# Ledger of designs, part 31: designed miniproteins, single chains, continued (2)

Each design is a single chain, and the fold is of that chain. pLDDT is the mean over its residues in the fold that is shown.

## One batch from the design tools (miniprotein)

Design m5059
Fold by ESMFold2-Fast:
Structure m5059 (fold): chain A 92 residues (1-92)
Amino acid sequence: MAEKLEEIAKKNPEILETEERELARAAAELAAIAPGLSPAEQARAMLAAMERVAKAVAETAEKVVESEEDKELLKEALAEALARAQAAVAAL
């Protein structure tokens, strides 16, 4: 299921580097605040972090990915992942 996204990342290592950097930042921020937050606040903080990571990855993809088809696939995958995360948070 993730094979196409992995191939896009393999061809465009800047996407993976951006994702790793932003995920590491998000993980550090969440780890620092999580003990003081309610479960709902933790979920909202995670959603905000995911939105930030997805935005950075999408901006990097627009800049480095030459294939419009690959850009659309990545954009759709990011949008679907965010929509699922938003629905999960809204269900709290």
Scores: mean pLDDT 76

Design m5060
Fold by ESMFold2-Fast:
Structure m5060 (fold): chain A 99 residues (1-99)
Amino acid sequence: KEDIKKKIKELYTEASRRLAEELQRELGVRLSDPNAPLSDIVREAFAALDARGGSLEEHHRFIGIVLRAIGDMIDGEIKIAKENNISFSELSKISKEVL
């Protein structure tokens, strides 16, 4: 249903925004568009850390932040699927249409 697509789109947008906020707060990374897709945020943040000569500890922290954001997104998708009684196959199809 269209409502489920909207919820998944909102989930992805919220996950990307929270990731952008955490990267700026924890690592001081400045992003050009904090509303960009998660993959673009990750790519820009990694490039920024690399450009400034980020430490191994900063890179490790960066990976931890990214993995937590992905985990939260997956948990949100599972919750939406359970609440709407949709299969993983249906969820995957909807997610592909939203992306």
Scores: mean pLDDT 81

Design m5061
Fold by ESMFold2-Fast:
Structure m5061 (fold): chain A 62 residues (1-62)
Amino acid sequence: EVEEAIKEAVEKLKKNEEKRKKILESFEKNKESVKKLLETVENEDFKKNLEIVIKAYEELKK
C-alpha cells in the first residue's frame, strides 16, 4: 500500500513541475538528516519506508 501510494504520488508530481521542484528542494535541504535517520533507526519497517521515500525522491529528480 505505501509503495503504491508513493508511486502514484511520484507520477502526479512529475506532471506538476512547481510542486516537484519544491519537494526536491525540501529533500535536498533535509537529505543529511534523512540519511542520519536511516543510520540510527532500529525499526526495520520504518527503515524500509525511509528507503522507499528516498528512492521515490531519486525518481522525481529524473
Scores: mean pLDDT 72

Design m5062
Fold by ESMFold2-Fast:
Structure m5062 (fold): chain A 61 residues (1-61)
Amino acid sequence: MRPSIKELYTEMLQKHPDGYITVEEAKEYAKKLGLELELEPDEQGLIPISEFVYKISKAME
């Protein structure tokens, strides 16, 4: 079953309570959703979950 954006956000926060994911994890989530996303990681190679979820939402339109 394809997860809703809210379900995806909740799952990611449960695994990453600090609110950040790696570029590799973000690419795997995007691949599972059939999306190719332009990712802008910080200096640590991390992406805010809120930013990633926003990009998914925008790409699904």
Scores: mean pLDDT 74

Design m5063
Fold by ESMFold2-Fast:
Structure m5063 (fold): chain A 87 residues (1-87)
Amino acid sequence: KKKELEEEIKRILGESLELAKEIYEKLPKVSEEVQKEVQKLLEEANRHAELGGDALRAGNYEEALEHMKEALEKLKEALKLIKEEEK
């Protein structure tokens, strides 16, 4: 189970890095209103990433995975806001 959790965490981290890259590339091109909402979501994602990192260092892989999933969802929400304005 530990190896399976480690693999899932690595997968989520990879997805999060790709989403973060796209967000940072597109963020300067959207309205100030959307930038503020995206910044709020990035702050929430960073909070979960910090908690996930703390859990991972403590060897609590299940809690780390849950926080990493929350961070990923916040990043997905941020990118959705950016893409909705692009339409």
Scores: mean pLDDT 84

Design m5064
Fold by ESMFold2-Fast:
Structure m5064 (fold): chain A 85 residues (1-85)
Amino acid sequence: SLDELGEELIEAIRNRDLEKALKLAEEIGKLLNFSDDEIKALKRQLEEFIENPSEELARQLAGLLFPNDPEKREEALKRLLEILE
């Protein structure tokens, strides 16, 4: 499910497991019916976030995941910001 994949993605990011995080991002993108270009953008921002985590990159990543759902975007942002703490 999307919720299970989202939780696994957060765990992979916390563990800095880039390979697993990118695989999960691709699976999440496919479930959200993203295009190949959207999945590529998601993976790139995810790589940057894992390498150099910041509030700005967390906001960009949450925006890429949920461009049309402000409520889910805010929840994703909260989860990503918790990784910075």
Scores: mean pLDDT 84

Design m5065
Fold by ESMFold2-Fast:
Structure m5065 (fold): chain A 70 residues (1-70)
Amino acid sequence: SMEEEEKAKEKAAELAALRAGGLAASLGTKPEDVTGEGEVVGDKAVGRGRGKGGEAEYSHDFKKALESAS
């Protein structure tokens, strides 16, 4: 019970960090290009953390962790 709560908290923090990085990577390298076109106006705010171009390939485990968090 108490251990489960502690684990859940750590997992939530981990997933939150992964989601932030994951969302930025998902938007990838087209935040400015899409913004100029007026495509991903809302999502640009989420992906703004990355200007490098998210070619970060998510491993199967990473993808599963994000999906489980959904």
Scores: mean pLDDT 48

Design m5066
Fold by ESMFold2-Fast:
Structure m5066 (fold): chain A 71 residues (1-71)
Amino acid sequence: DKIREEVLEEARRAKEIGLSPESVADTVLFKMTQMGVTSQEQVEILEELAEEYPEFRETFRKKKEEVMKSQ
């Protein structure tokens, strides 16, 4: 899935340059929105990111809940 790979790469780069968990989550959400990712797919990707990046897990989970509420 090219969208998933691009979003994961965006998160990885944002984390590497030292952005805060909230900034990483915002960068990821902005990228997904710009790519036209549906709310359902955004929720799925954020859940996967929460599992992949333990130090950012709570932030990604909170962002997932915000996306779910906004629909």
Scores: mean pLDDT 79

Design m5067
Fold by ESMFold2-Fast:
Structure m5067 (fold): chain A 76 residues (1-76)
Amino acid sequence: DSDAEQLRKDGELFVEALRKAGASEELVERVRELVDEAIAAYEAGDWEAAREAHGRLLELIEENRELAEKAAEIIE
């Protein structure tokens, strides 16, 4: 669906921006996994799984706040 495709596009853009900001390959992989998990949950209509994946992504972003801020600047 178009919404899931847009979320996938935005997720890939964020992952690329994290790489450019200097994120480790391990961090990039973890973010990509959580984004894919959230997209799959949205496509399935599993809002509980989507919230869980989103919560884990936010936790990871908070742990790497400076890199996430740099990535956001790159995306603009």
Scores: mean pLDDT 78

Design m5068
Fold by ESMFold2-Fast:
Structure m5068 (fold): chain A 86 residues (1-86)
Amino acid sequence: ERPAPIDPNLFNQASLDVEVAAGLALIIVGIEKSIWPKEKDVSREEAKARILAIVDKGTAHLSPEERAFVRAFAEQALDDLFDKLE
């Protein structure tokens, strides 16, 4: 169901990179601040697009592979959050 990790070596390197961990924390903060107070007119797809744009902006200094990894994690975290709203 959920996508596999992009690269095991990249994931091992990420354990040494505090910026990847900070990116994941920013995703959680972004979800809380931007999407979930009371946006009845926002579809799940629109909410994902907004958070992923924040992730892309926050991770612009990372490699394309690292950014793709953080985005994939963010997308799965958003799917989990949407499931909790059911």
Scores: mean pLDDT 60

Design m5069
Fold by ESMFold2-Fast:
Structure m5069 (fold): chain A 88 residues (1-88)
Amino acid sequence: MFEEALEEIEKGRKALNEGKYEEAIAHFQKAIELLEKLKEDPRALLLISQAYYLLSKAYKALGDYEKAREYMEKGIEYSQKAIELMKK
């Protein structure tokens, strides 16, 4: 699952760099879906955080600043959850 999610993030980053924003969004959403099954692992939560940050960048590029803000906030939330889980 981690390996599949990492592949999806890599494909999403490539699409984002090529200006294929809707394709990038689909890849990042799939990565999050795969990683949500591993939400007890702080590494999965950190990777979900990164995927939300990348979704924020894609929506900002599309001019959807409301969704960009929403996904940035979700990225911060998952990063905080990962840190808290690592302290236990």
Scores: mean pLDDT 84

Design m5070
Fold by ESMFold2-Fast:
Structure m5070 (fold): chain A 91 residues (1-91)
Amino acid sequence: SEEAKKEGEEYGKKLRDELTALFDQLAPVLSPRTVAAGKRAAESIANDYATAKYYEKIDPELGKKYREKLNRGIQHELERVAALAARDAAA
């Protein structure tokens, strides 16, 4: 469905913009490397979120699988960026 596709894309774009703005705000206290890594994480998470939202509307079984993938991706990316930020704070 075109409506579900548009909604998913809008959710993804909004999340990407919000997370990117967060890392722009944190730029003065993080290394450029950590900011860049956080922005890449934001893009990845936002894309997975858009996909999960889309499939949740058109195929609930597939939507569940993409939601599980999103949850794993969020955990992985948060742990990775947090480790980089901790290194920045220790320097």
Scores: mean pLDDT 86

Design m5071
Fold by ESMFold2-Fast:
Structure m5071 (fold): chain A 87 residues (1-87)
Amino acid sequence: SEEKEKKVVEAWIESIKYALEYKDEPELAKKKMKELLKKAGLKVREETLEEIVEIAKKSSSIEEVIDELLKRGLLSEEFKEELLKKL
């Protein structure tokens, strides 16, 4: 459903925000991201969360994290467009 898809997109954006906010505290970032994504009905692997926080440590913006996730094949071009529309 459109509502479910919107919640998934919003959860991903908020998770990236937590990764950027807490890049000096990666375990706290991962915990917050995992809880947020779970509330949106997503089970994301620990390895994926770890990769997101590592990307965030080297990034200054949500857009930079999204671009690097796409470059690494962790999200599709279509999903990148949906994330960018919500910024």
Scores: mean pLDDT 82

Design m5072
Fold by ESMFold2-Fast:
Structure m5072 (fold): chain A 87 residues (1-87)
Amino acid sequence: SPEEAIRLVDEAIEKLEKAKTPEEYRKIMQELVDKLVEMGFSKEEAEAIALGAGTLATLRKNGAPKELIDQQRAELREVVRELAEKA
């Protein structure tokens, strides 16, 4: 479902923000891609969503302005919802 996909992405963003090593980061990214593909997303769509999640995690970790973070999160959620409805 779209809501399940959005929840999975939100959980991945939190994990990526807390990741301490490049290996841990890559594992979280791969797990997100694999779960999205299992939900019916294409590999390309799943990788694009994971890239968006990584970007958001980086913005949060670096203390980017809340308005920018909120806008980017809303945009990513909309993309995930639209793609999930087509899957």
Scores: mean pLDDT 85

Design m5073
Fold by ESMFold2-Fast:
Structure m5073 (fold): chain A 90 residues (1-90)
Amino acid sequence: SELDALIAEAAALAAELAARAEPLLREYLAADAAGRREEAARLAEELEAAVAELAARIQALMEQIKAIGTPEQVQAAHNAVLTPLAELYA
């Protein structure tokens, strides 16, 4: 269905975002833990810039899913998007 395709696309973009974010997030967390505040701030800006397009595309897909999906389908989409993002912190 169109809805299943949108959910799959959102999940795939979330996985791509997670993969792109992982090395920058790792460097950010190391810099922050070491008290390297200026480096941590720079890495945070680089991370935001690197994922901005993917985040915007995911948000647009989630709004499309929300417009046509049931509450249960919207929740499933949310879980599918959050799963790869949660794995970033594992």
Scores: mean pLDDT 85

Design m5074
Fold by ESMFold2-Fast:
Structure m5074 (fold): chain A 76 residues (1-76)
Amino acid sequence: EEEERKKKAIDYLNQAIAALEAGDVETAISYLKKAAEAYPELKNILDNLIKMVEAGEDRDVVIAFAEIVIGIIKSE
């Protein structure tokens, strides 16, 4: 069901944000991958977020992009 997939993706993205805030990069990447599996329509955006995290991009920038992705899911 679409609503279940949206909820799972949002839950995973919120967990990724919490992990980033805690400085746990490995856990954040794991949750971003799970979000991409739950909501494949945004896989390209989520894969780019994973690459940004792996490249050591600024945490606040990555969190802001994750929040944008949550907003996109909620608007659909």
Scores: mean pLDDT 83

Design m5075
Fold by ESMFold2-Fast:
Structure m5075 (fold): chain A 87 residues (1-87)
Amino acid sequence: SAAIKEFMEKIEEMAKKFGAPASAVLGSVIAAYLEGVDLDALLAEEKAAGDERAVEAVELLKEIIEEMTEEVKEYLEKVYKELLERG
């Protein structure tokens, strides 16, 4: 799927930009979208702390989530279900 490919390319670009594994970025998307981590609260905390790099990372993560199509959301829910079934 083109939508899933574009989503994974965004994950890889963020991972490269911040020096993190793509799996860590994907895990952060899962935590925010499916496990209820409040990115708006996290963004406010990082802005208050003056951590410009952390602010940029949270803003980019929020943008990736806001741009997720229904197809990408269904894919992510399937991945999360498979992870829960394994442990």
Scores: mean pLDDT 83

Design m5076
Fold by ESMFold2-Fast:
Structure m5076 (fold): chain A 118 residues (1-118)
Amino acid sequence: NEETLKIMLELPLEEVKLALIVYAYLTKQKPLLEELKKKTENPELKNLIDAVLKDKLEDFSSSNQEIQDAVKVLLLAKQGDVEELKRLDKESKNLVVRNLAATALKVLGEEVDKIEPE
């Protein structure tokens, strides 16, 4: 739903922006990533979006733990490590990490559901 994405882009919540970055990367929506970068005032989050756009996640590092956790989720999703994403969703003590892992799993799960009709 494009209206929901527009509302989420306007929210001043960095956690929501991290979830949108994960969603946009996995759904290969470069225009959404570029819009997120324009709407984001956090320089470290802008740097993460640039790393995602340039496919340089493996070379990216941040002192911000939430951004580093987002990088870990993005790398696991890129590698197709569904088992580790499920472990983070169930066992992580950090709610941001759980939400990001759940977002990645949902995107990956919707692809499987489209292949297996029931």
Scores: mean pLDDT 74

Design m5077
Fold by ESMFold2-Fast:
Structure m5077 (fold): chain A 75 residues (1-75)
Amino acid sequence: SVEELLRKAFTKEEIEEAVKRIIENSDNVALTVAGLLLISLSEDKEFQKKALEEIYKNSKNPDVKALAKKMYEKL
């Protein structure tokens, strides 16, 4: 799957750093959605929960907020 290829291409630390940069530096909806995808690839549930909470709090897009909340509830 694409998810397995991405997990093989990037370390855990690279995924976490990329997500953090997207959350801290992006007003772009497409980049925030990419951040949500990268969060789903993380094996660290504590990191996933914190990153999803930050996206939920900081996003101005209601669809992004709804998706982040749904992903959090599925963890």
Scores: mean pLDDT 75

Design m5078
Fold by ESMFold2-Fast:
Structure m5078 (fold): chain A 95 residues (1-95)
Amino acid sequence: DPKKKEEEIKKARFRGAASMAVATVHVEYIQGKSDEEIIEEAAKALMESFNMSEEEAEKLARAALRIVKENNPPRVITADELAALADQVEAEVNK
């Protein structure tokens, strides 16, 4: 089913974007950058890597920053911890 394949590709692409948003936000948050700087840089990375609109990229970056702040992860996170944070970001933006 071509529609089912398109949905699976969209989900995989969104998971990749959410993971990149969390990773970028986490690194910059640990570096002590301001919320505005973190959102701007994460949104730019998402626009360049995933061809997202500015509005979509900023929404995802803001959700990622919120989730990172709420979970206060350690400086070095595992792949499983990154995946769990990305899951929370996906849940937040799909509200």
Scores: mean pLDDT 81

Design m5079
Fold by ESMFold2-Fast:
Structure m5079 (fold): chain A 77 residues (1-77)
Amino acid sequence: SRERAMELLGRARNLSMEGSKRIESLVLAAEGHLLLGDLDTAEALVRNAENMAKRYKVSEEVLKRIREVRERVREAL
């Protein structure tokens, strides 16, 4: 849904650029772009989130969300 995609992108834009909140922002943006059909952008954003998660200790919930979005992008390609 375009409405849902715009909501997710708005939430991503409003998150802090600091640490784990930046990773959450990237995941929300990736899911939003996936819903809009922007697969290349969604893949780039989720890959950036994965790379940041390797450098920072993040919660299991965030890691699970990254994996879920990554799988959805791969299934759409």
Scores: mean pLDDT 78

Design m5080
Fold by ESMFold2-Fast:
Structure m5080 (fold): chain A 61 residues (1-61)
Amino acid sequence: MLSEKLKKRLENLEKEVSKLSPEAARVLTAIAKHEIRNDPSLSEEEKELAIKRIEEIEKES
């Protein structure tokens, strides 16, 4: 469902979030969601799936 490029982007986010405090992780994931919403190369479906994945990453932190 997600492209390899988007999967790699989310994997890098998960790696960075794992190094942060829960508070910092929330800030980084909020920034990432904003970037996804404003990415013109992504379809609406890809944006929704990416945002859901970012929300999962946030919950795991």
Scores: mean pLDDT 79

Design m5081
Fold by ESMFold2-Fast:
Structure m5081 (fold): chain A 91 residues (1-91)
Amino acid sequence: MDEKEKKELLERQEKLKDISAEVVKKFEEEFADADPDNEADRERVIDWVAEYFGLSEEERELLRKGLDGDEEAAKKVVEIILEKLEEEQKK
């Protein structure tokens, strides 16, 4: 990840910190017992995030790849989620 892109993502996260904290709390409550190495629990996480943020099939595939260690896919999914959070905050 480029330093400029990383700074832009951090600034976006900072502006969304209150809404992001609420989403993180909901996620932690739902998945407190989830094992990231368990395929069924990873699929539960993917399903929850995809439904919560209204991800398309392609975006859901990017999320799966990101969780499996694809750094480029993880970056793209984070950008998509931040954009959706920004849209929600404007409402």
Scores: mean pLDDT 71

Design m5082
Fold by ESMFold2-Fast:
Structure m5082 (fold): chain A 83 residues (1-83)
Amino acid sequence: SMEQEILEQAIEHVRGLIEKLREWRKTADPERAAVLDELIRLLEETLERLEKAKSLEEAEAIFREFEPRLQALADEYQALLAA
C-alpha cells in the first residue's frame, strides 16, 4: 500500500541519516563525537520504534515524541560547528 511505502521510505531515510552521522563521527573531535554518539543512539531508538509501527499515525506519534530531543542535539552539534 501507499502507506506502507511511505513508512518504508521514512525508515530508509532514518537509516541513511544514522550512516551519515557515523561517517562524520569517524573524523570528529571528542566534543563533537560525544554529541554525534548521542544523536546516533537516539536515532537508533527512533528507528527501532518505527520498525514496529503499523501505521503512519503511529510513525507520526513516534516522530512527535523524539523530535524535541533530536532537535536539541542537532542544535548543540551546529553550535559546535560554528565555534
Scores: mean pLDDT 87

Design m5083
Fold by ESMFold2-Fast:
Structure m5083 (fold): chain A 74 residues (1-74)
Amino acid sequence: MAPAALGVTTEEEAAAVAREYAEQLAAHLASQPGGEELLRQALAQARAEAAAATNPHEREAARIAAEVLEAALA
């Protein structure tokens, strides 16, 4: 079970925070002039980070960001 503590306490909590952050970022980018292009650039960056990441936590965060950004472009 995920422990209750100050801040992010588990890998699952970290993933949930990363997803929430990515959703907010996608919404922010989409609200900007040229938001579709900004979303495409952010998606390309997230995919590159996911592919290059050697740390599992960074890879998971980047994959979540890419998934959210791709959904925002749909």
Scores: mean pLDDT 76

Design m5084
Fold by ESMFold2-Fast:
Structure m5084 (fold): chain A 100 residues (1-100)
Amino acid sequence: SAARAIFAERAARLLDPETAAAALAIFDAVLEALASGDAEAGVERVTEIMRAHDMSEEQMKLLTTLLGESMQRAGVPQADLERMLAILSRAALRYLEEKA
């Protein structure tokens, strides 16, 4: 996927290796959720990855920005980008509520 290649390249340049690995796992989970139409399974999987990597709020904000920019550069339709960001946002909210 052109979108995945762009995201992977940017993550490798901008993030430390551990954060880049988490970001790619999250990207793959979000794409799988879109492909299957199972947004709830996507939210659960992304939340699990965030938990496994003990992601900070700053890392999540950076990931959201990087995902949005990479998808726009790849020419992903706005509706698909909005669905991806909705899954990521719901997972981040769930994860942050668990940490509180």
Scores: mean pLDDT 83

Design m5085
Fold by ESMFold2-Fast:
Structure m5085 (fold): chain A 72 residues (1-72)
Amino acid sequence: MTEEEVQNAVNFVAGYLRRRKLREETIQNAVREVNIAAENGELSDEVILQIIVKHETEEGVEDIKRAVEKVT
C-alpha cells in the first residue's frame, strides 16, 4: 500500500462523514482507525466501509441513548 493510497482513503472517509454532518471528533476517530489499519497492512475497501458504518452507528446510538436517558 502506498502513502498516496492511504491519503486517498483518509480523504474519502473524512469527506464522506463531513457530508453526513458527523461531529469532528467522530471524523477524527474514523481517520485514526484508517491510519491504524494502513499501518497494520489491513486497509481494504471492506475495512474502510466497516470504519464508516461503525462510526456512523456509534454516533447514532449515542444520540438515541441520550434521548432515552432524558425520559427514563
Scores: mean pLDDT 79

Design m5086
Fold by ESMFold2-Fast:
Structure m5086 (fold): chain A 82 residues (1-82)
Amino acid sequence: SAADVALLELLARIARQEAREYRELAASTKDDPERAALLEEIARLLEEVARMLERAAQGKQPADEARLAAVTARIRELEAQI
């Protein structure tokens, strides 16, 4: 439905905004390379989530629910290390 597409697009925009915030935080973390790498990895995974949601909104591929769940779980694990 149009409402389902709009929700996927909104969630993708939120994920991209969060990825930008983590990437900016990583860029400002000049004295801790391990922390900067962790923040960059979280940003990369959020960008992957955004791409998956964008493709689902466009109807270009079936929802990879298992991959989305795995990526989301990994983001939570990495955020717990901050």
Scores: mean pLDDT 85

Design m5087
Fold by ESMFold2-Fast:
Structure m5087 (fold): chain A 90 residues (1-90)
Amino acid sequence: SEAEKIIEEIKKIIEEIKKLAEEIAATSKDEKVKEYAKQMAEIAEEWLKNLEKVKELWNLDDPLTLEQLESMKEEAEKKLEEVEKLKKEV
């Protein structure tokens, strides 16, 4: 379904956020940046768990569900940009 495709796209974006945050935590020389990156990786992990619950519990045939998933995808893309900017500042 279209909803399942959007969920998989969101999952990939969040997995990329987690990977990039883990890389920043491993490579940054700034201890505060490392701590923040570690927290972002933990938040991304929780987000992935919540996304699995959405897949199981939400009515994926509802057009309102599609709009909510598209909104979640935009939020995930914005968070990815924030993590990329954090990497660039160091």
Scores: mean pLDDT 82

Design m5088
Fold by ESMFold2-Fast:
Structure m5088 (fold): chain A 79 residues (1-79)
Amino acid sequence: MKFGYDPEQWIERVERLAKKMVEAGIITEEEAKELIELARKGDHSGFASLLDRAVRRSGGRRMTRLLREFFGLPLPPEP
């Protein structure tokens, strides 16, 4: 992601994702801080590992929706 968003914009997106993950009970506030720091450092493997761990804990739709929003993928319309 070297050509992605402005670093501050990328960090703001990661912070929003982390906050929503904490609110959904997927990760702790400490893990949210770690996720943000990994993003700031450009540690792609560490970032991916933490997200993978969160997916395994949530096991479903909440995490999938948050990841889709984070990566800018289309969300299914609400009924």
Scores: mean pLDDT 68

Design m5089
Fold by ESMFold2-Fast:
Structure m5089 (fold): chain A 55 residues (1-55)
Amino acid sequence: MNTKVEIKKEGNITTVTITEANGTVVTYIDDHEKKELTVTITQADGTVTTSVIKL
């Protein structure tokens, strides 16, 4: 698979960055203290979409 996955954990915040072979980057930020999941999708063309989900 040409997909790259990076996981970073800092205290109550877990960040997962997925880089697809087509240049799309998806970042998940799980904030356990705020009980929120932030999903940011950056397309290869530079389009950025951010969604915040309350847990």
Scores: mean pLDDT 79

Design m5090
Fold by ESMFold2-Fast:
Structure m5090 (fold): chain A 90 residues (1-90)
Amino acid sequence: SEIDKIIEEALSDDPEKAEKGVERLVNLIKNSKDPEVIEKAVETLRELLNSPNPFRRNLAIKYVKEAAKYHPDLLAPLVEAALNMREVKE
């Protein structure tokens, strides 16, 4: 499915590919009418945010606030986690 391809891109070990994938996940959160697709996109952002890889965490931190504009209730826990991670990374 389209969502599965976007998830694969977002979880890629290639930085450019991963960033494009995450941008597409945010666009799905914004534009999709399918709650299951939105939930998969949010879960992928959560997975990136909880990654041991600092590149993946920082990528998720960058995009979680943007995604929260479209689904604030679903993204609120990720926004809080991302804000706390930014404070520790300073």
Scores: mean pLDDT 81

Design m5091
Fold by ESMFold2-Fast:
Structure m5091 (fold): chain A 85 residues (1-85)
Amino acid sequence: MLSQEEIFIQLHREFLKRLRRVEEEGYKSGDMSAMRRRQDELAEEALERMLEAGVSPQQLTIFGNYLRSLGLYSSAQKVYELAKK
């Protein structure tokens, strides 16, 4: 059984891999709005998996900070709202 921290790291790394693919496809197509929407969908999927795994509020805050650094402000806000309780 993986620890909650190890599960968080694994889910975060999978999110990063998928995010890079979406960015690569977005730059090739030039459809930046579709790219942003898919990035937000990936962030929501990652958040759902983290919540299922029982990731701590502190780990959720780290994830939210990362999303904010990427410019995914709406997804970051959702993560922060869940982390503050």
Scores: mean pLDDT 80

Design m5092
Fold by ESMFold2-Fast:
Structure m5092 (fold): chain A 70 residues (1-70)
Amino acid sequence: MEEEIKRILEEIAKKYGLSIEDAEELARFLAENLPGWSRERVELLVASAVALAKAKGETTLKLEHIQAVL
């Protein structure tokens, strides 16, 4: 479960040219805070977090970005 979320995080961040500060921490946070998660829900949420990071001029996806869009 966490490993699947981590892969989605890495795939989307790479697609949009961002690095990830701590992929394991972000994946764990999402696993704990998205009850009944689906790949679609994780992908949409991560894409929103990436958009927020880019809007701030940041090149690294952080826990704060995930928390802000959750």
Scores: mean pLDDT 81

Design m5093
Fold by ESMFold2-Fast:
Structure m5093 (fold): chain A 70 residues (1-70)
Amino acid sequence: MADEELERKVRALAEKLGFTPEQTELFLQAVRLGRQAGDLVRRGGSPERIQQLENQAQQLYEELLRLKKE
């Protein structure tokens, strides 16, 4: 279903970008959190919860970038 397609596309993109398995999992988690935030926006969810999900996604992207520098 849509979630399975998302996972396949994210993993394919990560492989093309030369991500490690650890980096791929961080990337997938960040994308999923962003999708959850977007879903809450469309459903009129709590702005505080949306901000928390976006902050968590941002933190995972920062960890991914740090791993690429090391």
Scores: mean pLDDT 79

